# Ledger of designs, part 111: designed miniproteins, single chains

Each design is a single chain, and the fold is of that chain. pLDDT is the mean over its residues in the fold that is shown.

## One batch from the design tools (miniprotein)

Design m3852
Fold by ESMFold2-Fast:
Structure m3852 (fold): chain A 77 residues (1-77)
Amino acid sequence: MQLSPEEQAALDAVIAEEEAMIKAGASEEEIRQRYLEISDQLLEQGLGPVAALVVQAAELGVPVSKLVKASQLSQSR
């Protein structure tokens, strides 16, 4: 997956916040609620591809980092 520098920076920030929340013992529901809030902010900033990943993570109940890894592993040379 190829992201713009702005999209990559936004994704890195989301993953960092996700890791901090998990380390702090946040529930899956707290993480999901935060993802929905972040996705709205990302859409307002024109970062649609990152917002879509965050929404998908919330819908599947998985960390954004897991979706990113799965996407990278599905790429064939």
Scores: mean pLDDT 77

Design m3853
Fold by ESMFold2-Fast:
Structure m3853 (fold): chain A 72 residues (1-72)
Amino acid sequence: SMEERRRQIRELTQQGIKALNQARDALEQGDKQSAQQHAEQLRQVADQLRSLGATELSDFLLQEADNILKQV
């Protein structure tokens, strides 16, 4: 259903934002290992969002993950 899809997108969006913030915080603290782990989690969330049709959000999160991974 459309409501189920909206709920999944909302939940994945929250997970993505959390992973992005955790990756950024880890990078700021010099914890490259944690930054990499959270950026990789962000990529997984982005892939799931793409499968649900949230293409623009997926592209944004993948770009953010790539920007973090370039620094680790």
Scores: mean pLDDT 89

Design m3854
Fold by ESMFold2-Fast:
Structure m3854 (fold): chain A 106 residues (1-106)
Amino acid sequence: EDEKLLEQARAALRAAGVTDPEVSRIVAELLKAMEEAGVDGAIAFLSPRRIAVLLDDVSPELQAKLDEFEAKLEELGYTVLRLPRDVASADEIEAAFRAQEAAKAA
């Protein structure tokens, strides 16, 4: 089970051009936390430094874990966004990252 999540994380990261084993480990831990919480969610990699977490109805316990994982990924130079699971458009996800990056630049 953990091996499958780690393999899934590595495959997604490779598609986005990310080869850092630390990022793979953090993403696998996040996927496991979401699965254990029973939350239907996904992780999307839009570029080597952009990660979108797509999920709804987050418990306070899962929210705390998400905050921890976001902090770790941001320390590694990534921009992390939480978006509703129904945001399926790549254009909407890209627009959200541009807005976040503009807000950080201001």
Scores: mean pLDDT 70

Design m3855
Fold by ESMFold2-Fast:
Structure m3855 (fold): chain A 67 residues (1-67)
Amino acid sequence: GLRAGEEAEREALRRGNDPETAAMIGVRSAALANGAPLTAPVEDKIEAARRGGVPEETLRRALQGLK
């Protein structure tokens, strides 16, 4: 799951997204790869990303954009 999130975050940064937006995209990608449904609540996606090994720094940046 983590690799999918890392790849999505890198791609978002290459496209000129802000670090917070890129982190959010990465966390969502990691959550989906770790089995979270696309329509899952933000809290469930964060939890799935955490279980998938997403770094705390990335989760913190994403949380600023996911509220």
Scores: mean pLDDT 71

Design m3856
Fold by ESMFold2-Fast:
Structure m3856 (fold): chain A 108 residues (1-108)
Amino acid sequence: AITVKSSGSVTTKVGGFAAIIGFVSGVTPSHVANLAKLRPDGSLVVLGNGGVGLLANGEYGLAIAGIDNLKLEDSGTYYIVVTSSPNAVGSTATGVLAVGGPIEVTVV
């Protein structure tokens, strides 16, 4: 089974940086880790997959994503989402195999 465990909540200031960290296991090199944000309708929007990587062994990896130049509207609930293939930034997450979170981001 694929698992994702995420780090806890982040509080930072406008213009700051938030690091979102997850630990992934049971993955293969074909799997992708994505940063996603929860929408009001309960769906997840993909924010990035270029800043999130897996280790070459495929068995255990570290998924790290960053959000820079934060605005107040960047506050919300985030997830690390493992998918069967890369999802486009701005699209709804598809091919979801595992999620890590919720990770609450608060911008003040």
Scores: mean pLDDT 74

Design m3857
Fold by ESMFold2-Fast:
Structure m3857 (fold): chain A 83 residues (1-83)
Amino acid sequence: SAGGLALLQMFTKPLNETKQLLEEIREKKLPVSEEALRLLEESLRLFEESIRLLGLGVDGHEAMKKYEEGLKLFEEGKRLAEE
């Protein structure tokens, strides 16, 4: 359905952004704290789990909760990585 596709796209975007940032940090050996890396890796796991739950056809409460937690950790990790 159109709604399901829109939700999947919404969840996939921050997953891809988190993966891209982590890969860039590792490849370019950017000076990033262990705490920032931990937060970004935790965020990645939460986004992957939220997409997995969406794939199971569960009406988004659990998926949304993991997505929202992932967003918080991503923003914290990104802030620390940029400072």
Scores: mean pLDDT 80

Design m3858
Fold by ESMFold2-Fast:
Structure m3858 (fold): chain A 88 residues (1-88)
Amino acid sequence: MLATMAAQIYFHKGDYELAIKYAELAIRIQETGQAHRILGLAYFKLGKYEEAARHFQRAIDLGDLSARGNLAEAYRKLGKYDEAKAVE
């Protein structure tokens, strides 16, 4: 929980590298959809859209349905428009 909160704080501050580090720590302690969504958002901000899409999909699989729009946006950045439409 604390590691997930740290990831959110660093993401909000624009420190995406620290957001990734703390989100990965949170996943190692207890894997949650929220932690994968934050990790995906941080990768997205760094232009790492394949990594972002993978973590957004994992977030959805773990019950964080708020990541669906994020996954669609990552697929659009990758030119995968059919996959983006299927997720929305």
Scores: mean pLDDT 88

Design m3859
Fold by ESMFold2-Fast:
Structure m3859 (fold): chain A 56 residues (1-56)
Amino acid sequence: SPLADRIAQLRTVAETLEAQLEKMKADPSTSQEDIDLVQDTLDEVRRRIEELERQL
């Protein structure tokens, strides 16, 4: 279904952002501001997934 496909796409985006965050947190040269920005983006993607899952 188009809804399930969109959820799957967003889950892939979330996995990519989670991997990026883990890499950024492991790098001492990464600023807290940059970490917070990626975390906020991940939180937004997760909220969107939950919203779409409620429509299933």
Scores: mean pLDDT 88

Design m3860
Fold by ESMFold2-Fast:
Structure m3860 (fold): chain A 101 residues (1-101)
Amino acid sequence: SAAKDLAELSEIAERQAEEVKKLIEEGKYGEAAESLLLSSGVYKAISESTKDPEISAAYEESSKSYEKAAEYAEKKDGEGAVKTLLENSEKLKARSKKVAE
């Protein structure tokens, strides 16, 4: 179901936020930005290939969120990067709950 897929994407986003936080704490802003841009590209490809409009929209939103987080990481704004990823995770949880109704 779309609700289950969105919930799983939310869990992935939380895990990626944790990994990015670790890289930033180690001063690896470039590696964090590269990881985020790679994930953004993958999510954009999934959005463009999926037939479900809710899943497509969720992946497109996540792709843009990850690009924004990468921009924060490139500026060495670790707090901005992590906050952006966590906000995306919360939006995915909200979307999952709404789609399940």
Scores: mean pLDDT 84

Design m3861
Fold by ESMFold2-Fast:
Structure m3861 (fold): chain A 75 residues (1-75)
Amino acid sequence: MTPEQIRRTIAETLVETKGLSREEAEALARRLVGPDGLANLRTLLGADSAQTRAVAEAIAAGDEEALRAALASLP
């Protein structure tokens, strides 16, 4: 996945699963693909270590479906 595809997938999943507005989801997705992205996942979305690892592994594998599933598991 390209960085833009990752950002888009995160934003779309957050709208669908968390009920965020498009602008809120896009702003959050930008923070999650930034240099502190995985730390922000824990801080802003309450991700535990296993959830953070699942997101990181999905991104590394370029697996959009695994990324959507990992994001949907967040609280």
Scores: mean pLDDT 78

Design m3862
Fold by ESMFold2-Fast:
Structure m3862 (fold): chain A 77 residues (1-77)
Amino acid sequence: LEELQNSEDKTLSEAARTALLIARNFFDVSEEQLRAAVLETASRTTYKSSPMELALAVLDGLGASEEEKRRVLEELS
């Protein structure tokens, strides 16, 4: 995960940073779940995606509830 955060692929590095930020502050998830969410996010977004779009894609990859999504988006707004 830290290696993905430092990737030369901007889409992948931004997805990894967003996923780590969400996991550290809002969820207790396994590294495997977080890695899967990063890869899923990178496949569905681009380096031009907004922070909100990246956060939503990560949350979807983690299987977050609507309440969890709302809380994270409010914090990022």
Scores: mean pLDDT 74

Design m3863
Fold by ESMFold2-Fast:
Structure m3863 (fold): chain A 54 residues (1-54)
Amino acid sequence: AITVEAINAAKEKYKAGDQAGALAEYQKLGIGNIAAAVQSSPETLLQNLQALGK
């Protein structure tokens, strides 16, 4: 299941400039298209990841 803590960890790494670490966390969450996901607003990304966790 996808957790809010995992999503926040990926977002924080991306904001800090650790893009490689953020991408690794996104992959663990089962995101199929990471490039599209990172281009999304943080709110849209959170919503999509929560939907995948259902």
Scores: mean pLDDT 64

Design m3864
Fold by ESMFold2-Fast:
Structure m3864 (fold): chain A 111 residues (1-111)
Amino acid sequence: SNKEVIKEIIEELKKRGYSPVEIALYLHDVLILSHLPDPEARRRALALMAKQLGIPLSTLERLARAIDPEIEKKILELYKLTLFRDIALAVGDKKAAEEYEEKVKKLLEEL
């Protein structure tokens, strides 16, 4: 299932040392790149991202294809939580920042 593909890729990124917040941001990046209108520009953008992350292009292509409307909704919720974490850090609310980071981690595990 699409959910199993997403889980496999999240676990791969965790094994490579990426934090839950970093993984949430990368999922959002793939979502945005998947909406580029030119298929060739989309492929080149995914290839650039794959090179920067040090992962195979085929892995990001599998991720992009696995994003259905339910997964998209969860990726957008993850991204919103990362924004709230950044705001909490900016105003010095460490407790709120930690709570948002825990929510990101939990939501990633529910994907």
Scores: mean pLDDT 88

Design m3865
Fold by ESMFold2-Fast:
Structure m3865 (fold): chain A 87 residues (1-87)
Amino acid sequence: SEEEEAIERDLERTRELLEKLKVPEEEKEKILEEEREWLKEVLEEAKELVKKGKTPENIHKLTVLISSVGALGRSATVELLLKLEKE
């Protein structure tokens, strides 16, 4: 899916950073799984906000989600969230 592809692209960058920092494999996998679940939840929340209608309140909430994901450098997920806003 488009969502799964975006999440995996963002997680690949995190994986490379964790490898560079010499994080043990067990902790690395735990961090990546927690991030994957968080990104899935963000995308589902964004879809529900869009379905409810693009009111100022819902757009503000969507902006908060985009800002949170963007602050952590999850650029592929940010691009997907921006596509949802444009629909």
Scores: mean pLDDT 82

Design m3866
Fold by ESMFold2-Fast:
Structure m3866 (fold): chain A 80 residues (1-80)
Amino acid sequence: LTDEEKKLINALIKKETGKDLSDEEIKNLVNILKSNDNIDEINKKIKKELGIELSDDAVKALKMFLETGDKDIIKNYLKK
């Protein structure tokens, strides 16, 4: 991930949770998202490993961004 992509991910996390993630925590989040297709399993692992809770819409936006590389997916999410 680029520094810009990490900042976009953190902006989404900050909007959802009020917390900022470290670079290591962002890497862990990305690994969880890439390793699982089930939203419930993703949310369970995120809560266990990162101590945060994300909406289903946030998880879907992050997965789509990681699959496509399209930064506008996160930017559009942040406008909501």
Scores: mean pLDDT 84

Design m3867
Fold by ESMFold2-Fast:
Structure m3867 (fold): chain A 67 residues (1-67)
Amino acid sequence: SEEKERLIDEILELLKEKFPELSEEELQHIREGLATLPLSKLEGTLRALRSDDPVVQRIAVHDLLRL
């Protein structure tokens, strides 16, 4: 869906901004994993990455790398 693709793109842009150390291979892995998630999980991930809490952000990235 267009909404799902929009959320995935927003998540990836935030990851590039907040975690520039992530490789292109890691970002591709995350993109593929995000494509398997339901919309509600994508919205939750975006909220976690938009959090001002660096612990919440790191946990979200760690979970994404395990997809």
Scores: mean pLDDT 85

Design m3868
Fold by ESMFold2-Fast:
Structure m3868 (fold): chain A 95 residues (1-95)
Amino acid sequence: MKLFTVDVGLTPEGMEKAAEEAVAIINTLPDDAHVVVASNLWGKDREPTIPALERIEAEADPRKNVTATTEPPAVAASLAPEGSVVISLRKPDPS
């Protein structure tokens, strides 16, 4: 499985940038690619990622099979077909 990592800021602007970066990655993939976008953010930081995940699903090339989830990347990978691409949204550090 191919893994990409996108660093996400916990501000609205940081979420927008993360969504744009994830969509750009998805748009480079083959037309029938299965893509899982997973949030590697926990507790109170999980809920604020939902708008970014929804934006990624909405703006990604509709020919791609894109699923966004707040589950950890390992759990998300288990839900995806073999050969799927996983995009992990992560906080780069706690600061």
Scores: mean pLDDT 72

Design m3869
Fold by ESMFold2-Fast:
Structure m3869 (fold): chain A 64 residues (1-64)
Amino acid sequence: SMAEEERKRRLAELAGEQAAGQAQVAAGTTETPEVTVEIVGDSIRVTVTAGGKTYVVEIPLSDL
């Protein structure tokens, strides 16, 4: 349903925001991290670029 798709999208956005915040702290930078969020099956793939480093994390939707 459309409501389920909206829920998944919102969870993906929240996961991306959390990952961006963590990456910024870990990198020790004041620059805004670049975040790309993709839904891959039952998981969210979050790619975060901060402080010249790239981090890729897959989060199962069941964990959100």
Scores: mean pLDDT 70

Design m3870
Fold by ESMFold2-Fast:
Structure m3870 (fold): chain A 87 residues (1-87)
Amino acid sequence: SSLLEEFIAEVERVAKEMETLSLEEQKELAIKFLERALERVKEEFPDDEKAIARLEELLERAKRAQTREEIDEVMKGALVTVQELLS
């Protein structure tokens, strides 16, 4: 399976475990997954400027996040973006 499918599975797993993680741990994890997703999308879908721009925006939002709600919204946005790329 593609690295993007692995990213989707990891995002869904993290979403279920969000309440057990500190804000700092959630933020670090979100940034890590978004950076990996962005690298893979640039490799597999280099011409999908809209998806790349969305993931870049979500990565910046993750870096600026101050609440668990902000991290949750970013992770949901990433999941939707990657799912749309995979069909």
Scores: mean pLDDT 78

Design m3871
Fold by ESMFold2-Fast:
Structure m3871 (fold): chain A 93 residues (1-93)
Amino acid sequence: MVSEKIALILRAVGIADEYDFSRENTEFLIKVIENLSVEDARRFVELFEERVRKDPKRTEEGIRLAIEGAPLEEISKYVGEETARLIIKAIEK
């Protein structure tokens, strides 16, 4: 359990660092991954990587909105509905 989650966290942190995400946004990504099941966390990191590579600024703004407690519909405009649903699922734990 721990090793697989750690690998996903390291991947997400590496991507966030590559694209100069804030410490707060990076810490939030870690929290999302920790709060999801391994299967949901794997899907989240896959979607996050795809979104960041397409539009890093828009993706970071979506994460910031999630940290500020924005609703699913607003977050979805920045990161897509599937990614936003996984974030909300993690926050509600």
Scores: mean pLDDT 85

Design m3872
Fold by ESMFold2-Fast:
Structure m3872 (fold): chain A 91 residues (1-91)
Amino acid sequence: MEAGRERLLAEVASLSPEEQEIFLKAVRILQEVLKELKPDAPVADEKIETMEQAVEVLLKLGELLQKDPELAKKIMEKVKEKMTKYMEELK
C-alpha cells in the first residue's frame, strides 16, 4: 500500500544514523535468511544499497511472510540470532 510505504519511509528517516545502519543490516539479514530458506523468491535477489531500497524489500518481504506464517516464524528466529551476533560484534 502507498500509505504504508510513505509512513515506513518517514519513520526510517526519523532514525539516528546508528539506528539507520542497524535497520539496513536487519533488512539485509532478513533477505539473506529468506534466500537460504526460499532461494527462488525474487525479493531475495533485490539490491539493498539505500534506505528507500531497504523499505521496498521489507514491504515485499512482509507480503510474502503474510502469505506463509510458518516461513515467517522460521525467518524471524534466524534473523534474531544473526542480529544478536551482529550487535555483539559492534561492542
Scores: mean pLDDT 76

Design m3873
Fold by ESMFold2-Fast:
Structure m3873 (fold): chain A 78 residues (1-78)
Amino acid sequence: RRNRRKREQAEETIVTTALQLLKENPEISDKELIKQVSEQTGYSQEHVHRVLKKNGLLGYEKQGVQDLVEAVEKVTAK
């Protein structure tokens, strides 16, 4: 099966749009970034959030517990 899916194009579009927004507004929050990308691309906020998290473009997606989990991952990563 040829897997040249619209999903792959969607991920590329979401990532490109998010990177452009981060360049224009480096102080933008994860919530605002997700909202703006969703509005510009037409994809749902949940889809956008999943793609951005998968590509490591979110730094503020969770508080407290997630920060602790990331600290553990950093220690494990050396």
Scores: mean pLDDT 66

Design m3874
Fold by ESMFold2-Fast:
Structure m3874 (fold): chain A 80 residues (1-80)
Amino acid sequence: SKYEELLKEFEELNKILIERMKIAKEQLSEEEVNELIEQAIEELEKFLKDTFLKYPNMPEELKKRLEDLVKETIEELKKI
């Protein structure tokens, strides 16, 4: 389904984001990395909000999966 494809793409992009932030931590200052993490968290929260507004009839199971994925990604970013 269109929703399953969207979720799969988002999962893949989030894995790339986490890997890039880990690389950035090795190359950039703590202050610069913290700014990038804050921006990434804001973009993830905005994506979730915009997606729910665009697809208000998305099944609750898929909404929960998307929310859980965003939460897990934010927690991983905060651990960097």
Scores: mean pLDDT 85

Design m3875
Fold by ESMFold2-Fast:
Structure m3875 (fold): chain A 90 residues (1-90)
Amino acid sequence: SEKINELLERLTTLGIALAAKLLGTSKEELDSVLTPESAKKILEAMKKSIEELLKEIDEILEQLKNQDLTDEQKEALAQAVADLEKLLAE
């Protein structure tokens, strides 16, 4: 199904965005303002952004659970979930 493949691609895109927030963007933002107070505000803003991304991911996962996925699509979904869990394991 075209729609299922689109949802899987979007899930991958969100995973990449999450990785960028945890690595590149976060480091750049912290380097720019380096006071304890400013760093705390940036970390809280980053947490909120991550929570919003996770909510969107959860909504996509719920949509996919209501679809009749092929074995190949189920494997792709399982891999995407595993990749996301790895990104969140600190």
Scores: mean pLDDT 66

Design m3876
Fold by ESMFold2-Fast:
Parts: structure tokens; sequence; C-alpha cells
Structure m3876 (fold): chain A 77 residues (1-77)
């Protein structure tokens, strides 16, 4: 699915931004993931939320971790 590929690209960019400590970019990319998730199946949304939580566990910056966890919650609602 093109949407799944786009979500994976946004997640990879968010990982890179997170490593760079770019809070604003992580927030923008996380918002993009949430918006795109509205067009995904429930199963695909659960996998996406799982990936966001995995990214959050790897985040050393508490602000970035909170952004990613909030995005995961929004994706699953």
Amino acid sequence: SQLVAEAEQLLERAREAGKAGDVDLVEALAEGVVELSRRLSPEQRRELAKRLRELAKEAKDPEIREILLRAAEEVER
C-alpha cells in the first residue's frame, strides 16, 4: 500500500529528527503520521501505533518521547 509506504517514510524521518533533537520536526512528522493513519485499516493503525511507541522508547529527549506517545494514542483512537 502506498499509504503504508508513506507512513514508514514519515516514521524514518521522525527517528532521524529525534536523534538530532529536532522537537518541532518530530511534532510535525508525528502529526503527518496521525493524519495519514485515518486512511488506514484498524490493523495497520495498530502496527503504526506500535512503531510510534518503539520510537518513543528509543527517544532520549522527554519532549520527543511525549510527542510520539501522544501520536500513538491518537492513531489508535
Scores: mean pLDDT 87

Design m3877
Fold by ESMFold2-Fast:
Structure m3877 (fold): chain A 90 residues (1-90)
Amino acid sequence: MARELLEEGKRALLQGDFETAVRLAEEAVRLARDTDPRLTVEALMLAGRAHLALGDRETAKRYYLEAARIAESIGDLDTARDLREAAELL
């Protein structure tokens, strides 16, 4: 399930396995995209954080902005604001 992939991806990020974190986060996005917007936001945030850890600021910025857009669409305005501010600093 997408949540299991997200949990494994978070563990990979904490262990410094950023490539695995990206792959698991992107798989979670594909599974959740049409059914679970909240999980999709978390997975996009994980992908952005993993790319940032790899030094890819441009890709991280794109993931954060997409996550912010979805967060806004579901009424999570605080998360959307935080993600846009984080993206502006990249």
Scores: mean pLDDT 89

Design m3878
Fold by ESMFold2-Fast:
Structure m3878 (fold): chain A 79 residues (1-79)
Amino acid sequence: DEETIEQTRRLLELIVNNPDLEVARLAIASLLASLESSELSDETLREIARMLREAARRSPDPEVSELLQRVADVVESKI
């Protein structure tokens, strides 16, 4: 769980700080696929959703922000 949170944090930093929208989209798609295939605790899912919401707020790109919020909605639907 802590390792999953750390991996998610690293991926979100890549997404927020990367000026390439296509790289951000691929990273978001990879994150979503990983979350869909993993059995994670409710606590881990809540933390990931919080991190996704925060990353969306920090993102300078409105498309990336919207995608991150959509992923957070999917994660919250699993709780």
Scores: mean pLDDT 77

Design m3879
Fold by ESMFold2-Fast:
Structure m3879 (fold): chain A 92 residues (1-92)
Amino acid sequence: SEEEKKKKALEYLIKFLEAMLKGEISEEELEELLKNRELMEEIAKEVSKEFMKKMEPLRENWSSDTPEQIKEALEKVREVLEELIKKLKEEI
């Protein structure tokens, strides 16, 4: 069913985002995610829009002129990803 496909796509998307936050993906995890990439595509479009919308204030109010500013921006991106993961888990 379409609901089962959506749930499966959300589960793989969450797994991918969590792996990105950890900065570490095993070869086995990567293969599993790549095999299910197509299931994620439609859901990922909506998630990308939501993520970009939350990132707009950060883009306007940060600078990449120094390594310290880049690190701060990356930490804020991490926070946005954590909030997104939490919301996606509530959809399941």
Scores: mean pLDDT 65

Design m3880
Fold by ESMFold2-Fast:
Structure m3880 (fold): chain A 59 residues (1-59)
Amino acid sequence: SLRDTAISLVNSLDLPPEVKQKAIEQIENAPDDESIKQILQKTVSTQSMESVNKAHAAV
């Protein structure tokens, strides 16, 4: 299902476990496929922002 695929995708992202758990819970509670896609887009955007911030802070 799209939900299972979305959860697998979130688990494959380079994010802290806490962020992954929150994203997975949102996906599990999503009422439809469109909501799941919106959650995925936001989660992927969060990874991009986190990667930039961590690269900037890691000296």
Scores: mean pLDDT 72

Design m3881
Fold by ESMFold2-Fast:
Structure m3881 (fold): chain A 90 residues (1-90)
Amino acid sequence: SMLAERVRNATEETRELGQRMRDLLRTEGVERSQQLLPELIDTTQTLDRLRDQLKKYSSSHDVVLLGQDVSGQSVDLIRQLAQAQQSQAA
């Protein structure tokens, strides 16, 4: 399925971006990692949209779980960095 391939590609892109942001957070600090926050939000939303579309074509457990771990990890990272940004604004 072309849709399953799109979910796999979006999963890989989101994973790589998330890892790059975690590496920046560790090496250069929160402000540098936050610069990529809009891109991570966009890729995570695209992944979730594609996953929702794929679920409409299959009730298979393997298909339903495709990209779930990466989506969850990205949502957690977005939350952490957004909270840090709000703290800096206060």
Scores: mean pLDDT 81

Design m3882
Fold by ESMFold2-Fast:
Structure m3882 (fold): chain A 97 residues (1-97)
Amino acid sequence: GAERLAKLERIRDLLDKLYSKIKNPELKFEIGIQIGLIGIVLGISRLEGRAPEKSLLEKIAQRVKEIAQKILAESKNPEELKLAQELLALTQEILNE
């Protein structure tokens, strides 16, 4: 319901912040794809007046979790690490519902 959409919107906002900070072109491209996909999913949900499909939400959460894990493993930037930690927590909440 509304709580899942709010979490997805927050994930997008965190990804937007990471996108502005990340210098690695491959990782930046992966983040950009997820921002775009989340935007489409939120747009469709608004137009149809219903929550996105659970399976689609879980696929997005899994991909964002993988991005967050990669940042946590590879980044030396404290702000990027904090954003990645918050993304990891939010994606785990979606995957555990």
Scores: mean pLDDT 85

Design m3883
Fold by ESMFold2-Fast:
Structure m3883 (fold): chain A 71 residues (1-71)
Amino acid sequence: MEEKEKEEKALEAAEKVIEILERVKNGVSEPEVHEEDLEKAREVAKALAEGYVTEEALEKLLKAAKENGLL
């Protein structure tokens, strides 16, 4: 169904951004963000702006962000 796929895409995009931020924290100098990292962040922002983040997807995003210390 369209709604389920929309939620899954939003979660995948957010998890990719979280993974990149963890990589930066663990393996590179502190605030150094590469162009690829910015492109992935823009994809998440676009998904949110287009409104295909469901309530469940948002809750999972917030949980993952809190667990990784991003909130």
Scores: mean pLDDT 56

Design m3884
Fold by ESMFold2-Fast:
Structure m3884 (fold): chain A 76 residues (1-76)
Amino acid sequence: MKEKIEELKKKYEEYQKRVDELRARFDSAGRQYEAEAKENPEEATRKAVEEFSRYMDEIGEALKEANKLKEEIEKL
């Protein structure tokens, strides 16, 4: 029982770390967008949309898994 709880906690921490890394990457892309948008708003917007779409897919998946693991830990 304890071993399974520890494994689930580690998985949850790994997903949280992934979420944090994705957010940091998105923030960095946002700052780059602000700089590029002044010179080429169309290209900067296209890049931002692609990054945002990928970010939303990845973070959404990670959050769903993290929430599922949290519920399983709470039920143990």
Scores: mean pLDDT 75

Design m3885
Fold by ESMFold2-Fast:
Structure m3885 (fold): chain A 70 residues (1-70)
Amino acid sequence: SEAEELRKKIEELQEKQFEVNKQIVEVRKLLRDGKIEKSEANKQMAELMEKGTELAKEILRLREKLKEIE
């Protein structure tokens, strides 16, 4: 059903959001351990945060669609 397809897409996006959070943790660890420069860490963090925001926005859109069609 349409509702089941939306739930699966939301779940996939949530898994991607989890992966983005893992990458943020890794960048922070590399910075703390002195393995990357502050400027590079800031760049990677900004890109990951933007990706996380995009995923959150899409999840909200799909949840709104799900509420309408259940």
Scores: mean pLDDT 88

Design m3886
Fold by ESMFold2-Fast:
Structure m3886 (fold): chain A 75 residues (1-75)
Amino acid sequence: MEEEKKKLQEEYDKAVKEAAIEGRKNTRPATSPEELARQRAREDKLFDVAIKAEAETPEQYEELRKKYEEGRKEF
């Protein structure tokens, strides 16, 4: 369970659960560069899933993904 890929998969599953729970409370604040990087990775994966779930057409998916990328690119 110390494999990097295994760790990323666990972080993704955990991020989905945590974001679903903490999204209602607030996102977990990052306190270190490593934690910030992991949080960013979790948010990226969660947003990709959410965008795919919201999009009803390929055009909508591309528009939502573009907005997400623009928001992330600004900050």
Scores: mean pLDDT 62

